# Ledger of designs, part 58: designed miniproteins, single chains, continued (3)

Each design is a single chain, and the fold is of that chain. pLDDT is the mean over its residues in the fold that is shown.

## One batch from the design tools (miniprotein)

Design m9993
Fold by ESMFold2-Fast:
Structure m9993 (fold): chain A 85 residues (1-85)
Amino acid sequence: SSIEKFIKELNKPLEEIEKLMKQKKYEEAVQVAEKSLKELQKFIDRAKKESGVPFDKTVLGQIMKEMEKRLQEALEKAKKKLEEQ
């Protein structure tokens, strides 16, 4: 339950980026992606410092790394569309 809620919160920026992309608001999509990526990276860094086990071996660590990759891909796609305008 708590993990499902956390995953839904992590997916909200991706949903917002998709909506902005459909509206051709590519500059705003880039801003949302960059902000979300920075916030996620800060959380990953904190979790690594506080963990007594390798973070990448935890289920949470794997989910967060996958989300980081998806946000990076969304950012690159938004930047490419912005350059095509």
Scores: mean pLDDT 79

Design m9994
Fold by ESMFold2-Fast:
Structure m9994 (fold): chain A 69 residues (1-69)
Amino acid sequence: SELEELARKLVEAAKDASEAVRKAAEAMLQSAQNGDVTSVLVAAHEAERVGEGEIRELARKAKELAMSL
C-alpha cells in the first residue's frame, strides 16, 4: 500500500536519527502492515513532532494520506 511505502521510506530516513524518531517510524510501518490506519495516524503524528527535515515531510504526507482514507 502507499502508506506502507511511505512508512518504509520514513524508516530508512530515520535510521541515523534519534531513538524516538526510529521508534515512531517503526511503529508506523508495523501499523501500516496491519492495516491499522488509526495507529498509523498516531505514529505519524509522533514522527512529525520529534522529527525534522525530510522525516517531518514524510510523516506529514503519511498523516494526510491516512486522514484521507
Scores: mean pLDDT 83

Design m9995
Fold by ESMFold2-Fast:
Structure m9995 (fold): chain A 73 residues (1-73)
Amino acid sequence: SMAEQWALVERNYQAAKLLAELYRQETDPLKRNIYLIAIGGNLVVIESIAKKTGDPKIKAIAEEVKKLYEELK
């Protein structure tokens, strides 16, 4: 259902934002890399749902998370 797709987007979006904050505060290169990989995973999920649904709001969230990921790596 669309509600289930939105719940999955919301979980991955919130996770990506939390991981980005942890990334910025972390000084250990290994932990930073783990957080970055996890954000990449969240991005893949959101982009997949954006492509499948064509929902412009989900596409906007995907673009936001992609920009976040690219700025951190």
Scores: mean pLDDT 91

Design m9996
Fold by ESMFold2-Fast:
Structure m9996 (fold): chain A 94 residues (1-94)
Amino acid sequence: SLTNSQKAINLIEETVAKVLNGEISREQALENVKKAIDLVKKEPKDKAIETLERMIVAVEYGIKLAKEQGKDEQVEILTEILDMLRKELAKVKA
C-alpha cells in the first residue's frame, strides 16, 4: 500500500497538472493541498520534511511551466500553493 508521503506527493503532482490544464478551480486546488499537508503531518518529522521538500520541487516546476506558457492565473494559484508548503516546512523544521 502507498505511504502517507507517497499519497501526499501523488496528490500534489496531480493537483499541479490539473491547475496547469485549467481543470480545477483555485478552491479545489487549495483543498487538495490541505489534504496533502494533513497526510504529511501523520509522518515522522524527518519524513515530513523530505516529503514537503519534494512537494515544493513539484510546485516550483509547475510555476516554471505556467510562466513559459503565459498562464498568469495558474502562476498565481501555484505561487499560493508554494507559499502554503513553505510555511508548513518552516513549522515542521522548528
Scores: mean pLDDT 91

Design m9997
Fold by ESMFold2-Fast:
Structure m9997 (fold): chain A 70 residues (1-70)
Amino acid sequence: VEGIKGSLPNVVSIFGKGFTKDSKVKVLLNGEEVPVVVSEEGIVAFIPEGAKGKLEVYVDGEKVGEFEVS
């Protein structure tokens, strides 16, 4: 994972390489799983508007990133 960037109030774009549409992606916000859309270019995670806390990204069971959402 190269980074995380918010473009909309409840959407977080996670950029990186090393995952595909067939990768098992899991994103947790404070331990709660959030909906995601996966592409070869990145992951888009949908978080509640104004949500804060620890965002963890897992790909195929491997932790690839941890970010603070504020």
Scores: mean pLDDT 69

Design m9998
Fold by ESMFold2-Fast:
Structure m9998 (fold): chain A 89 residues (1-89)
Amino acid sequence: MAEAAERAIELAKRAKELAEEAKRLAEAGDVEAARKKLREAEEELALAEIHLALAKLTGDEEGAAEAQKVLDEARALLREARAALAAAE
């Protein structure tokens, strides 16, 4: 129960770090490296979504709410990274 939410938060934080790195690489003009990091961030986010769904299924409303917040932050950073990559292409 709590473990699913904790794992979702961990994965979402990892996705945030990868998205920030992808954005930096795109801004530096390293489009290929930025695409690779963006794919890695998207994979970590997908895993975070699965663990968030598990937290919701187990009735961990508090943990699910916290995980949702971090996951929403990760989605926002991924959108910024995609925008930076599109501008660099």
Scores: mean pLDDT 84

Design m9999
Fold by ESMFold2-Fast:
Order: structure tokens, then sequence, then C-alpha cells
Structure m9999 (fold): chain A 68 residues (1-68)
């Protein structure tokens, strides 16, 4: 799998671990990547998150990755 496909799978696995606010942002990141195939476009959406929202997302993604 490409690094982007691995990212998308980890992000999907992390969705149920997120608060509703951060989950909505994560779904937007995922939808952007799935529509474009472009990590730069997905990163632009991620840049709209607060530092606290990014920290929550990264923590959830690490937990999802560890559960694989």
Amino acid sequence: MSPGEIFAEILRAALPLLSPEVQAKAEEILATYEATGDMAAASAVMATLSPEERQELLRAMIEAMEAL
C-alpha cells in the first residue's frame, strides 16, 4: 500500500476514538484525500485544526496504529 493509503486506513480506525468535533474534521481530511489522492490537499485541511484538535487526532491515530 502507498503511504497515503496507510494514512487513510489509520485515520478510519481512529474515527471512533475522537470527540464529535475532531471526528468531523478527520472525516473532512479523509474525504479530501480520497477525492484528490493528494496529501498536500489533506494537509491543508489539517492546518485548520487547533493545536489541541491536532493533538487529539495524533493520539487517536497512534492508539489505532498500536491496535493493529
Scores: mean pLDDT 79

Design m10000
Fold by ESMFold2-Fast:
Structure m10000 (fold): chain A 69 residues (1-69)
Amino acid sequence: MEKFELAKKVIEKHPEVETLITKAMILYLAGESLEDVLNWLREQLKKLGLSDEEIEAILAVAEEVFRTI
């Protein structure tokens, strides 16, 4: 829940993050493994200049959402 609030703030500052999460979800639904999709998303978030804390928050929220699908 606290990581979700940090993730929201990151998305507000970097709208591109929402697009990357959506693309990651599409890759997962297309048959990519959860591990491969999360590793791809991590590398994209690093390229945006996010801190390790911000990246961890986004990845934790994305994993929770993908596991719910």
Scores: mean pLDDT 82

Design m10001
Fold by ESMFold2-Fast:
Structure m10001 (fold): chain A 99 residues (1-99)
Amino acid sequence: SMAAEEQRLEERIAEYLAEIEALRAPGLYLARELAAAEKGFTVTERVKALSEAELAEVRALAAEMRALYARLEAAAEESLEAALALAEEALARVRAEVA
């Protein structure tokens, strides 16, 4: 029953994280293409079309998502309940921003 509860918490955290990633998907696709370009891979036409302001926004989104993943990992090391609470809060904020 304890193992089953832990699995339920992990599944719920993954579900909330998947929804956050889905809501952020256009920006995250651009962020991944930009990160690849910055590492010396082929620069896509979408990345080439970005203005300096749009590049800054994409980099800011990438930094925000990295910070969220790091906080979730740190919270999960302490407790899954803490990680779930952070995931719920993050999802609520993202939903409010894209509404």
Scores: mean pLDDT 85

Design m10002
Fold by ESMFold2-Fast:
Structure m10002 (fold): chain A 120 residues (1-120)
Amino acid sequence: SPFEEQVRQAYEAALAAIEADPRLSPEEKEALKKVLSLILDTVLTFLEEEKDDEVKEGLVESFEELLEQMLGLSVEEAIDLAIEFLEILKDAAEKLGLKKAAEKADEAIEEIEELREKLA
């Protein structure tokens, strides 16, 4: 899918930016990479269940914007933004009847919240 390819390219670029960021500790880099992997898995699940190309395009654009914003923030602020994005995505998935995407978003939120507690 061209949407999946675009999402994976944006994800890989964000991972490279995190790895290259001298401001981040190794622990912070691993935490952000984990957060990004959970968001990616949720977005890919949504793209697999959704059939409307306009909805898919909007999600891809929102994901790219999220990654750009996260790279400009502190680790704590980036994690908060990631949770907000996943909560919005979960609500959208529920309204559209995308059960797998909604369940995946919920699981991702829980895992990111557990990760936040370990970093505190």
Scores: mean pLDDT 90

Design m10003
Fold by ESMFold2-Fast:
Structure m10003 (fold): chain A 78 residues (1-78)
Amino acid sequence: MSKDEQISLLSGEMGRIAIESGADPQEAAQLSQRLASAGINGDKEKAREYGEKIIEMVKSEEDRERIRELVEKILELT
């Protein structure tokens, strides 16, 4: 799997976790897509910003931690 494909999958997983944690599906999908684009384009700063916005949408500390781990993986690929 390419780096771009991996970033897209990880970003999609983040969106899914956020939605399952009670986030608005449209907002979660939009932010996860923006995060994927930032990661693919090598913009670590923007990827981090979008990741933090997704984290803010979830109420569970366990789900916040899962999303932080996914953000870290995306940043490693970026």
Scores: mean pLDDT 83

Design m10004
Fold by ESMFold2-Fast:
Structure m10004 (fold): chain A 110 residues (1-110)
Amino acid sequence: AAAEELLRMTREEVFDKLFEIAGISDEEREKLRQLPTAEVIEVAREKIPDDPFKKSEFGAYVLGLAFLGDPAAEEYLIDVIVKNSDVPLDPETVRAALERLRAAVQAALE
């Protein structure tokens, strides 16, 4: 369900979903749209309710931004994966894995 919606969304619509998940007001969204993408993601992440479903949904939309070619969203995901790994991970290995996932998703849409 969420994956199908994400594949039909524009970058702006994905940002609106991130703001909705984080409970960000319309006035605060206007301020955040003026910040670099990395800062927008960090501010929104800090405001997500303590709900594992909301946290998972947020991660899915950040992955969607990375698939739409947003380098800040890709770097955010690499950082989160590396920091939450039980073993040391090379960030370039994680980047390669995300690129393979992107290619697999694109192939599945054909």
Scores: mean pLDDT 70

Design m10005
Fold by ESMFold2-Fast:
Structure m10005 (fold): chain A 65 residues (1-65)
Amino acid sequence: SKVITKHLKVDSPLEGEEALKAAQEKGKKLKEELDKESEEIRKIDPSLDVTSRVVVEVLGKVLSD
């Protein structure tokens, strides 16, 4: 996603405590974006909530690593 790429790129030039604070803030933003995307899936079909939760978890792990 363009949003995810943008946040990851901004984190790369930072280090130390400043990077930690920025990374935590960016992490919260990414989590919010992922939650919004899962919400869009729920709007289409609420029965897909289990599937969307799995997708969000997998994406979260991939993005963390």
Scores: mean pLDDT 61

Design m10006
Fold by ESMFold2-Fast:
Structure m10006 (fold): chain A 92 residues (1-92)
Amino acid sequence: DEARIEALRRAVEAFRTGDKEALIEALKELGGSEEESREAAERLLELRERGLRGTPVEELVRELLELARSMESEGVREGLLALLPVLVELAR
């Protein structure tokens, strides 16, 4: 439980700072495979960059929810959902 909370905290920090390798490792600790965690991290960072460029928040949120639904790992899905408030904050 504490390890999971710490992995979520690291995922949030990595997503906020745009650290792809740290985000991949955090998603793997949440139960993702190497391939799933890498794909999820790359798509998350693309959403982050689009948010910083002014893409509408509603569009980004919809795409993040679709990405989460496509994940096989429950832990990765929950990790992605935990990043929603951070994505909204970054997009402004």
Scores: mean pLDDT 86

Design m10007
Fold by ESMFold2-Fast:
Structure m10007 (fold): chain A 61 residues (1-61)
Amino acid sequence: DMERTSLLNAVARRAQEAGGLDALSDADLRALAEELGVAPSTVRRVADELRAIQAAQLAAA
């Protein structure tokens, strides 16, 4: 719970700084994973989850 919330917030913040989720590169995700002490695959899964949420919000507009 706490770890997932922290990961979601960290990915969302990095995306905002980069100009959006679509602006996040593999290098950005790997750097974030190293900063947080998690596997790069974990950060990629969270980023994919956020992209899915964004796509659902766009589809609902």
Scores: mean pLDDT 77

Design m10008
Fold by ESMFold2-Fast:
Structure m10008 (fold): chain A 100 residues (1-100)
Amino acid sequence: EEAEDFLRQALESARNALKYAKKAKESGGDENLIKNAIDYAQRAIYYARKAAELDPSKRETLEEAIRLLQEGIDSLKKKDFDTAIKNLEEAIRLLEEALR
């Protein structure tokens, strides 16, 4: 279904955000890696919002995932990579739950 397609895009984007957040931590805060992590997290928020609009039954779970993605972005901007990684991992878990 169309909502599942948006959820899959949100999950892929969130996983890429996590990948770049981990690389940013390993690099000691490379600005391009931080930017890539933020850009992917913003894409994940966009697709999660589209999925929530199409499937109201998953809205609460998706809104919590969006909140965690936003907290991840805020932590990345502060170079708090451990908090960012934790929030992105929890957001991914909720997006995976929404696909089940």
Scores: mean pLDDT 91

Design m10009
Fold by ESMFold2-Fast:
Structure m10009 (fold): chain A 97 residues (1-97)
Amino acid sequence: MKGIVEAKIEDKEPVAIIYTLEGVKEGEPKIEWELDGKKIKIEPKKMPDGNWQSILDKVEPGAKIKAEVSGLKSPAILKLEKMKADGSFELLAEKKI
């Protein structure tokens, strides 16, 4: 299965962006990031909770982000979140595939 999530960063300071794949039972996901049209490869890692994550650090204000996942063999929930300075998360986009 393949999925795309997109967001625009409305913050006034640089933020970290976390892409989380929930509910993946089988397969090794591949994630391709695009930041203002520039492709960036960051390998996803499997977290202790069973979710997969890929982190794009120091995203500048006004940036447009696109994250594409492939290699999924089961349904999953795709979440794109920003990490605030206090360590809390804000949901930017969510998609079920």
Scores: mean pLDDT 79

Design m10010
Fold by ESMFold2-Fast:
Formats: C-alpha cells, structure tokens, sequence
Structure m10010 (fold): chain A 61 residues (1-61)
C-alpha cells in the first residue's frame, strides 16, 4: 500500500487536476502509481509520479 504521505500527495494532485480540467488523466496516473507501489516497483512509481507532475504543470499553462 502507498505510504500515508504519498497517499496525501496523490489526493492533493487529484484535487489540483480537477481544478485544471484533467482529473480523468490524473486519476489514471494515480491508479498506475498505486499499482506500481503495490507491486514493489519503486522506479515505475517514481517515473509515473514525475509524469503526473509534468501533466499538471502543462495544464496549468
């Protein structure tokens, strides 16, 4: 399971994504990050978290 800190971070990112109109894309990435964490794939989880951050930055404009 994701750490409580990571879970809070993902929840904040989803709220921001809703505000930016990309909630659906962000939810998909959050689901993939959670799956990677549960699989123990730390590198994949980090890469997906970076992608989510980049998509939020791009949508902010």
Amino acid sequence: APSPELQKTLELMLKRAEDLGIAEEAQRLVDEITAAVNAGDRQKATDLLQELSERLGAAEG
Scores: mean pLDDT 83

Design m10011
Fold by ESMFold2-Fast:
Structure m10011 (fold): chain A 79 residues (1-79)
Amino acid sequence: GEAPFNKAKVEAAVQALIKALQDEDQDVRTSAAIALGVLAKDYPQEAQQAVEALQKALQDEDESVRTAAKSALAIIQKN
């Protein structure tokens, strides 16, 4: 069956945010990690696609990126 509109949009958002976690701008990476955490509260299965990228973000040079990635992973792994 066709994926529902909402799921397709969520998966597109997750993929865009995974790409943003690799941005050269630390503010973009921080925002992407936070957004993935927020999204994971309602869509934990879709957010699982970001686990590897978020684990890499735990090694980020910026403390805000590391903190946001840790929070997002905690939400995904609890659900």
Scores: mean pLDDT 81

Design m10012
Fold by ESMFold2-Fast:
Structure m10012 (fold): chain A 65 residues (1-65)
Amino acid sequence: SLEEEARRATLQHALDVLKKAGRYEEFLAATDVEEAERILVKAMYPDEFSRRTARAAARALLEEK
């Protein structure tokens, strides 16, 4: 289903982020959901600025149309 495809894409992106940040093994070793979430959030931080920049660019493009 579309929901399953979206979930798989989100999980794959999260795994890629963890691997790039060097936290993939740490994430797999997590003993509870709260620990796993903390590890993922740390891995995601380098991507936060890029997301803000992409959103600003998208808004600027919409104003040009």
Scores: mean pLDDT 67

Design m10013
Fold by ESMFold2-Fast:
Parts: C-alpha cells; structure tokens; sequence
Structure m10013 (fold): chain A 120 residues (1-120)
C-alpha cells in the first residue's frame, strides 16, 4: 500500500542519512557504497509510489535522476577529501527527494527528509 511504502521510504531516509554521516566521517569506500545502496533503494520506493498514484513517471524520473547526479557528485567530492562540498551536494540531492515526496502528496516523508537535512 502507499502508506506502507511511505513508512518504508521514511525508514530508508533515516538509514541513508546515518550512512552518509558515517561516510562523511570515515571517507571509506565501503561506507560510500552503503549510502549509495540506500539512496538507490529510496529512489526505487519514490518511483513505485509515483506509479501507484498515476503521476507523470517521466517527470518524476527526471527529478530522481537529478537527485542521483547530485549524490554522485557528493560521493566524488568525498573521495577527494572535500567534505564540505560533498555535504552541500548531498543536501541538494535530499532537497530534490523532498520536492518529489511533496509532489507525490507524501507530506510526512517530505517533512522527515527536511528534518534529516538539518542533522548533516
């Protein structure tokens, strides 16, 4: 159900931000890969919610691709030891995910992502 998917997405967002915080501290490729895995799982949940709601999958898909591009920039900055730049790009990725959640009417998820951004 949509309610179950939103709950799963909220849990994934929590896990993602904790994994990203760990990657920002360690700069370890294993921690970066864990954050990437969780990010891709969250993208999948948002796309599934868009499909179930009959939203424009092409438009939502483009937004999710933009978020993924910011996430990949964050990972690359982190591999270079540029922690502040990595954090800024990751926050941009989260902002797009919150925008998508709002567009899907997933207000609890959107608010939760906005609060998680403050913890970075």
Amino acid sequence: SLEELEKEAIELADQLVEAAKKALETKDEKDIEKAKELFNELLGKLLEMAELKGEDIVEIGKKLQEAKEYFEKAAEYLRQGKIEEAKEEFIKALEILAEVARKLGMEDLAKHIEELKKKL
Scores: mean pLDDT 89

Design m10014
Fold by ESMFold2-Fast:
Structure m10014 (fold): chain A 72 residues (1-72)
Amino acid sequence: MTPEEVKARLEAFRAEAEKEGFDPLVLQTLGLAIRVADEFGAEVAKRAAVEGMRSAGAPQEWVDRLEAALDA
């Protein structure tokens, strides 16, 4: 997966998360991961997004949804 593909998937997931009323800290974490894709590449961005959501206290179901979105 390219950094551009990861960014597109993270942006789509963030938009869905915002629409579903996810915590602002989770949305901020996803925004940081999108920026990481440009500087550090796809794999670092995916890791940053997943670990960032866990650190923000997101339920495991939301983390699983993010992982599925990044692997599709």
Scores: mean pLDDT 80

Design m10015
Fold by ESMFold2-Fast:
Parts: structure tokens; sequence; C-alpha cells
Structure m10015 (fold): chain A 86 residues (1-86)
């Protein structure tokens, strides 16, 4: 798993959520979480890009009629850990 792969995963999450594919979005969020140390070892610019993408995903999920609590929890945990590293 590369940092570039994780960025690509984060970029597609909002579109998956808008399409109603919460299961795939949750799977990608879990993969990003499992590989968080790669993000934390990345540059400041990469960490800031992840924060923008994860915040977009969190806003998208929270705007839906029935938000997935597990996905929200994982996205919030990811955001918190990256913010703490900046």
Amino acid sequence: MSLEDLLAMARVIPALLEAGDVERALHLARLIYENIDLILAGSREQQEEFLRLLREALRTERSLENPDEELISILEALIRRIEAAL
C-alpha cells in the first residue's frame, strides 16, 4: 500500500457516498485507517490534502438522510490523528 493509493481511495469516497455505496466507502475508510502511519510519515502538504478529502467525505456522509455511524466514527478518528500530527 502506497501513500498515492491511499490518496486515490480518499478522493473517491465522497462520490461513492453520493451514489449510495456506503459499504465500499466504509471499506476504503478502514483501509486508510489501517495505513494511517503512512499518512503521518508523509509531507505536511500530503497530510493537508488528506484532511481536505476526509473532511469532504465527513460532510457528504453527514448530509445524507441516514448517516452511517461507523463511517463517521472512522472519518473523525482519521481527521483527529492527522490534525494531531500537524
Scores: mean pLDDT 87

Design m10016
Fold by ESMFold2-Fast:
Structure m10016 (fold): chain A 90 residues (1-90)
Amino acid sequence: GREGAEEAARKAEEAARLAITSPTAKGTGASAAGVSAAGARFTAETGAGGPEGAARSALAAAKGAERSGDGPLNKKGAELGREGARIAAE
């Protein structure tokens, strides 16, 4: 429900933050994570896309974090984004 979408947005936002702040961040992965986190937030605020939309956005943020690098922050970001996707999916 709405609580799951909010939690997914929060975790997607943290995934993007970790990717962006990683000293090993490369390419467009961090930017992609940020855009996906914004999408998750939009779903949490408006309900657009529902739980599936929230889950997809959180998963996209996780993939962005993975693509941004192999450092501990990038890996933690990927983990949090995937956790957010699971929570949004119920």
Scores: mean pLDDT 78

Design m10017
Fold by ESMFold2-Fast:
Order: sequence, then C-alpha cells, then structure tokens
Structure m10017 (fold): chain A 88 residues (1-88)
Amino acid sequence: SEKRELAEKGANLVVAADLRYIGLQLEGKPVEGAREAADLYKEAIEYFRQAGDEEGVEWVIERLEKLAQQDPDPEAREILSKAVEELR
C-alpha cells in the first residue's frame, strides 16, 4: 500500500539520520551532524505523518530528544532541542 511505502521511506530516513549524526560526530563535526540529522529526521516525520504512522512520528521525536540530552556540544543540543520544539 502507499501508506506502507511512505512509512518505509520514513524509516530509511531515520537510519540515514542516525548514520549521518554518528559519522559527523566521529569526524569532530557535532554541529554539522546535528543540523543534517535534524533535517533528515524532520523529513522522516513528514513521511510518517503522510502514512498515518503516529508511532513512527513519536519514535523520531523521542530519538531527537535523546540526542538533545546526550550530545556533548551545547550548540548541537540547541539545534536538536529546537527541532523537537518545531515538531511538537
């Protein structure tokens, strides 16, 4: 179904966001990682919302909240926290 395909696109974007965030953290680019990951998570939420997947939306928001709490960089935390605020 179209809803299933949209939810799969959302899930793939979450994986891409996680990998980009971790990769840029390892390169010493936490702010860039937070910005790029936040954009990918926002796109994932748009697909989950189109799919009617409320669990998918909440999963991404909880993921962003966790990263905002755990990121050692204060600017990266601000970017991630702002993304959570915009999506609620």
Scores: mean pLDDT 88

Design m10018
Fold by ESMFold2-Fast:
Structure m10018 (fold): chain A 70 residues (1-70)
Amino acid sequence: LVAELIRREAPEMDEVTVEIIAAEIEREASKAPNRILGAAEAARDVAQRASDPRVSRALAEASEILREKA
């Protein structure tokens, strides 16, 4: 989900960077009691720190989708 949304909003972003962002969110999610909610919170936090506004929008959208599933 996270990687797919980033590729949609920023298709020219290199695959390694997309994978690093997705891995960071997965790592933070694993620390939370509710993994899906943890992923949503991690995506929101990364979105706030993202320098590329398209990546920020993609991660904010991912956070909302994950919250809906939690």
Scores: mean pLDDT 76

Design m10019
Fold by ESMFold2-Fast:
Structure m10019 (fold): chain A 84 residues (1-84)
Amino acid sequence: APMNQQSINALREIIASYPTPESAAAFLLQALRDAEAAEDTNSINSLIQIVKEQSAEVKNALRKLILNDEALSLKTKQLVLNAL
C-alpha cells in the first residue's frame, strides 16, 4: 500500500522547511535510499509522487544528486529521473 496521507503531508512539511533546494533534494535522496534499503516499494512510489510535486529548483538539485549517486539501483534512479 502507498504511504498514508498523514505521512505524505508530514514529508511535504519537512521538505518545505529546508532552507535551500539542495538541502531539500539531499533529504529526498536519503529518504529514497532508506526506502530502497528497506525494500519498501510502496514508500519508493510515494516518494516519487512527492518528487513530482517539487519546485524546478529542488528537481534540478535532485537530478544532479541522483546522477552522481552510487547507492541507488539503476531501476530506482530511472524512476526518479522520469519523475523530474
Scores: mean pLDDT 83

Design m10020
Fold by ESMFold2-Fast:
Structure m10020 (fold): chain A 73 residues (1-73)
Amino acid sequence: MKAAEAARKAGKEAAKLGEERGSKLAAELGRKGAEAGEKLARESKLSDEVAAEIGEGVAELALGVGLAVEKSL
């Protein structure tokens, strides 16, 4: 549960940052990254701390990719 909570929180924060930047793509990718991180954390059965860190990293990477893609347009 802790890993899933951390991934969900990271996703909400990433989505908020995307919305503040006016990037619908970044916000959507942030949310999807959080969902993927949460799923990975649950399936891999890593320690709660490691799983939470992975979930947060996936959400942050997804947000960063979305923002980078929009900058290239």
Scores: mean pLDDT 67

Design m10021
Fold by ESMFold2-Fast:
Structure m10021 (fold): chain A 100 residues (1-100)
Amino acid sequence: DRRPLIDLTGKTLEEALPIAKEHRYILVVDSKTKKVVGAFPLPEGAPLLILEGEFDEQGRPVSPVKVYDLEGNLLDTIEPEEEDTIASIVEKVLEKYAKP
């Protein structure tokens, strides 16, 4: 990816959430450490979502990824394929929830 990202990686959800709300970023959080492992800009009109799952050292999902709203309501669970990355899971979520 050639786009500069706001580097929220390694921040806790509590630290990253105000920045994500202000700048409209979707957050991907490791369920074991509760730390951000990815942050991606939201398209216009998309809801702010928090994705939570377990990821390996290369950022590959090793568990189902849960999709939450800002209030902590579970909206969906994405079952990862072997080739999926944090970025590909985010693309699947945005395609489902960020369509006009």
Scores: mean pLDDT 77

Design m10022
Fold by ESMFold2-Fast:
Structure m10022 (fold): chain A 80 residues (1-80)
Amino acid sequence: MKYLVHIGIRATDPEAAAKLAEELVKKEGGKVVSVQVDAERGLVSVVAESENGEELAERIREALLKDPRVTAVSTTVVPA
């Protein structure tokens, strides 16, 4: 079964956070569907597709929070 993983990121460097999130999604075997950056608000929204949505969400969240430029991460997993 396929899942969409919605990833919300708050970061001091949102462009770098977006690039990191895309690389992490690809590394964990997910597909990047969309990326949206709001540089003025320090917000990034990424949508990824995966057959292991919950595992992808957890791994991406943990990896992003290790970067000191990332201040908050939210994830939501929905069936695709």
Scores: mean pLDDT 86

Design m10023
Fold by ESMFold2-Fast:
Structure m10023 (fold): chain A 61 residues (1-61)
Amino acid sequence: SALEDAERDLAQGRKLLAEGRGAAAATAFHHAYQVAKEHGLPLIEEAREAYEEALARAAAQ
């Protein structure tokens, strides 16, 4: 389902972020954000915030 896909992308993004892969994490979070927004899922805000954090981490690398 779209919800399961978005949750999987969020989990993958958080794993990548923990590994110091900010740019890869941002890509995963951005995909989760787009899926959540398109399907009206409750994850929109969480995915947006995670994406912004990952971009900041990528810029610091």
Scores: mean pLDDT 83

Design m10024
Fold by ESMFold2-Fast:
Structure m10024 (fold): chain A 66 residues (1-66)
Amino acid sequence: MELVKEANYVAAAVQRAYKESPEKAREILRRFADPEQRPEVAAEGKKAYDELKNERKRLEQQLKDL
């Protein structure tokens, strides 16, 4: 499988898993995005994770303003 397709697949899987559990998202990154073996896949997975983490923080901030 091309790294680009695999990176996109891992990013999508991380995004889906993060909505269910941040732990599942980390497990996917650990299994499919080893930075030593697959740095491009790891970078895309981390980017997806960071985006979701930022979105979660925005929602938490909105709740704090109540």
Scores: mean pLDDT 70

Design m10025
Fold by ESMFold2-Fast:
Structure m10025 (fold): chain A 138 residues (1-138)
Amino acid sequence: SSMEKKKKEMEELMKELEELAKDPSTSATKLLLVLDKIIELAKEIGDVSLLEENSELIAKVIERGLNDPDEYTRDNAALNFIKIFELSKELGKKIFELLSEESQETLYERLKRLLSIHPDKEAVEEALKAIEEIQKKK
């Protein structure tokens, strides 16, 4: 697949994510699965600009996942956040600051849990350190 085809696929998935997010009855799990595909395409392309342009939509999707009654869905939201931080620390910080204070606390707690069990502990630790720096500056 050419890079242009991957970029088009990512743009189509972002439009799908926006449409799905308009319906409050759409499961957070489905939103997070679409977001995960977008993040993987951004990684393959090596360009986060479309994620930056849609940072508010991405924050809303992560927030819906973090507020889900299912703990597994909350962990998946935190995992998507880690993947964004791995692509761009600045985008990760921006997404975190767009979350509600309650969702920020939930994310921090999920990340601390993931630090003990996730195979990529370095990525989780980097995300936690960045969040702690944001909280100290407030």
Scores: mean pLDDT 85

Design m10026
Fold by ESMFold2-Fast:
Structure m10026 (fold): chain A 72 residues (1-72)
Amino acid sequence: SKEEIEKKIEELKEQIKGIEDFIAQMQARVASLDPSSPEAQQWQAMLAETQAQAEKAIKELEEEIKKLEEEL
């Protein structure tokens, strides 16, 4: 039904928000570290990799949302 499709779209939007919130938390963690420390360099590398994975996941979720919107 239309209502089931709309609910699924909202669930996918919540997943995108969850990914964005997670990246924001990682960014805050990196910002809290001494930038000259090996720990900061390691976290920056992990953030860059995680950001790339997040961008891919968000794009796939956005494409799923668009496909569902076409069914309405």
Scores: mean pLDDT 88

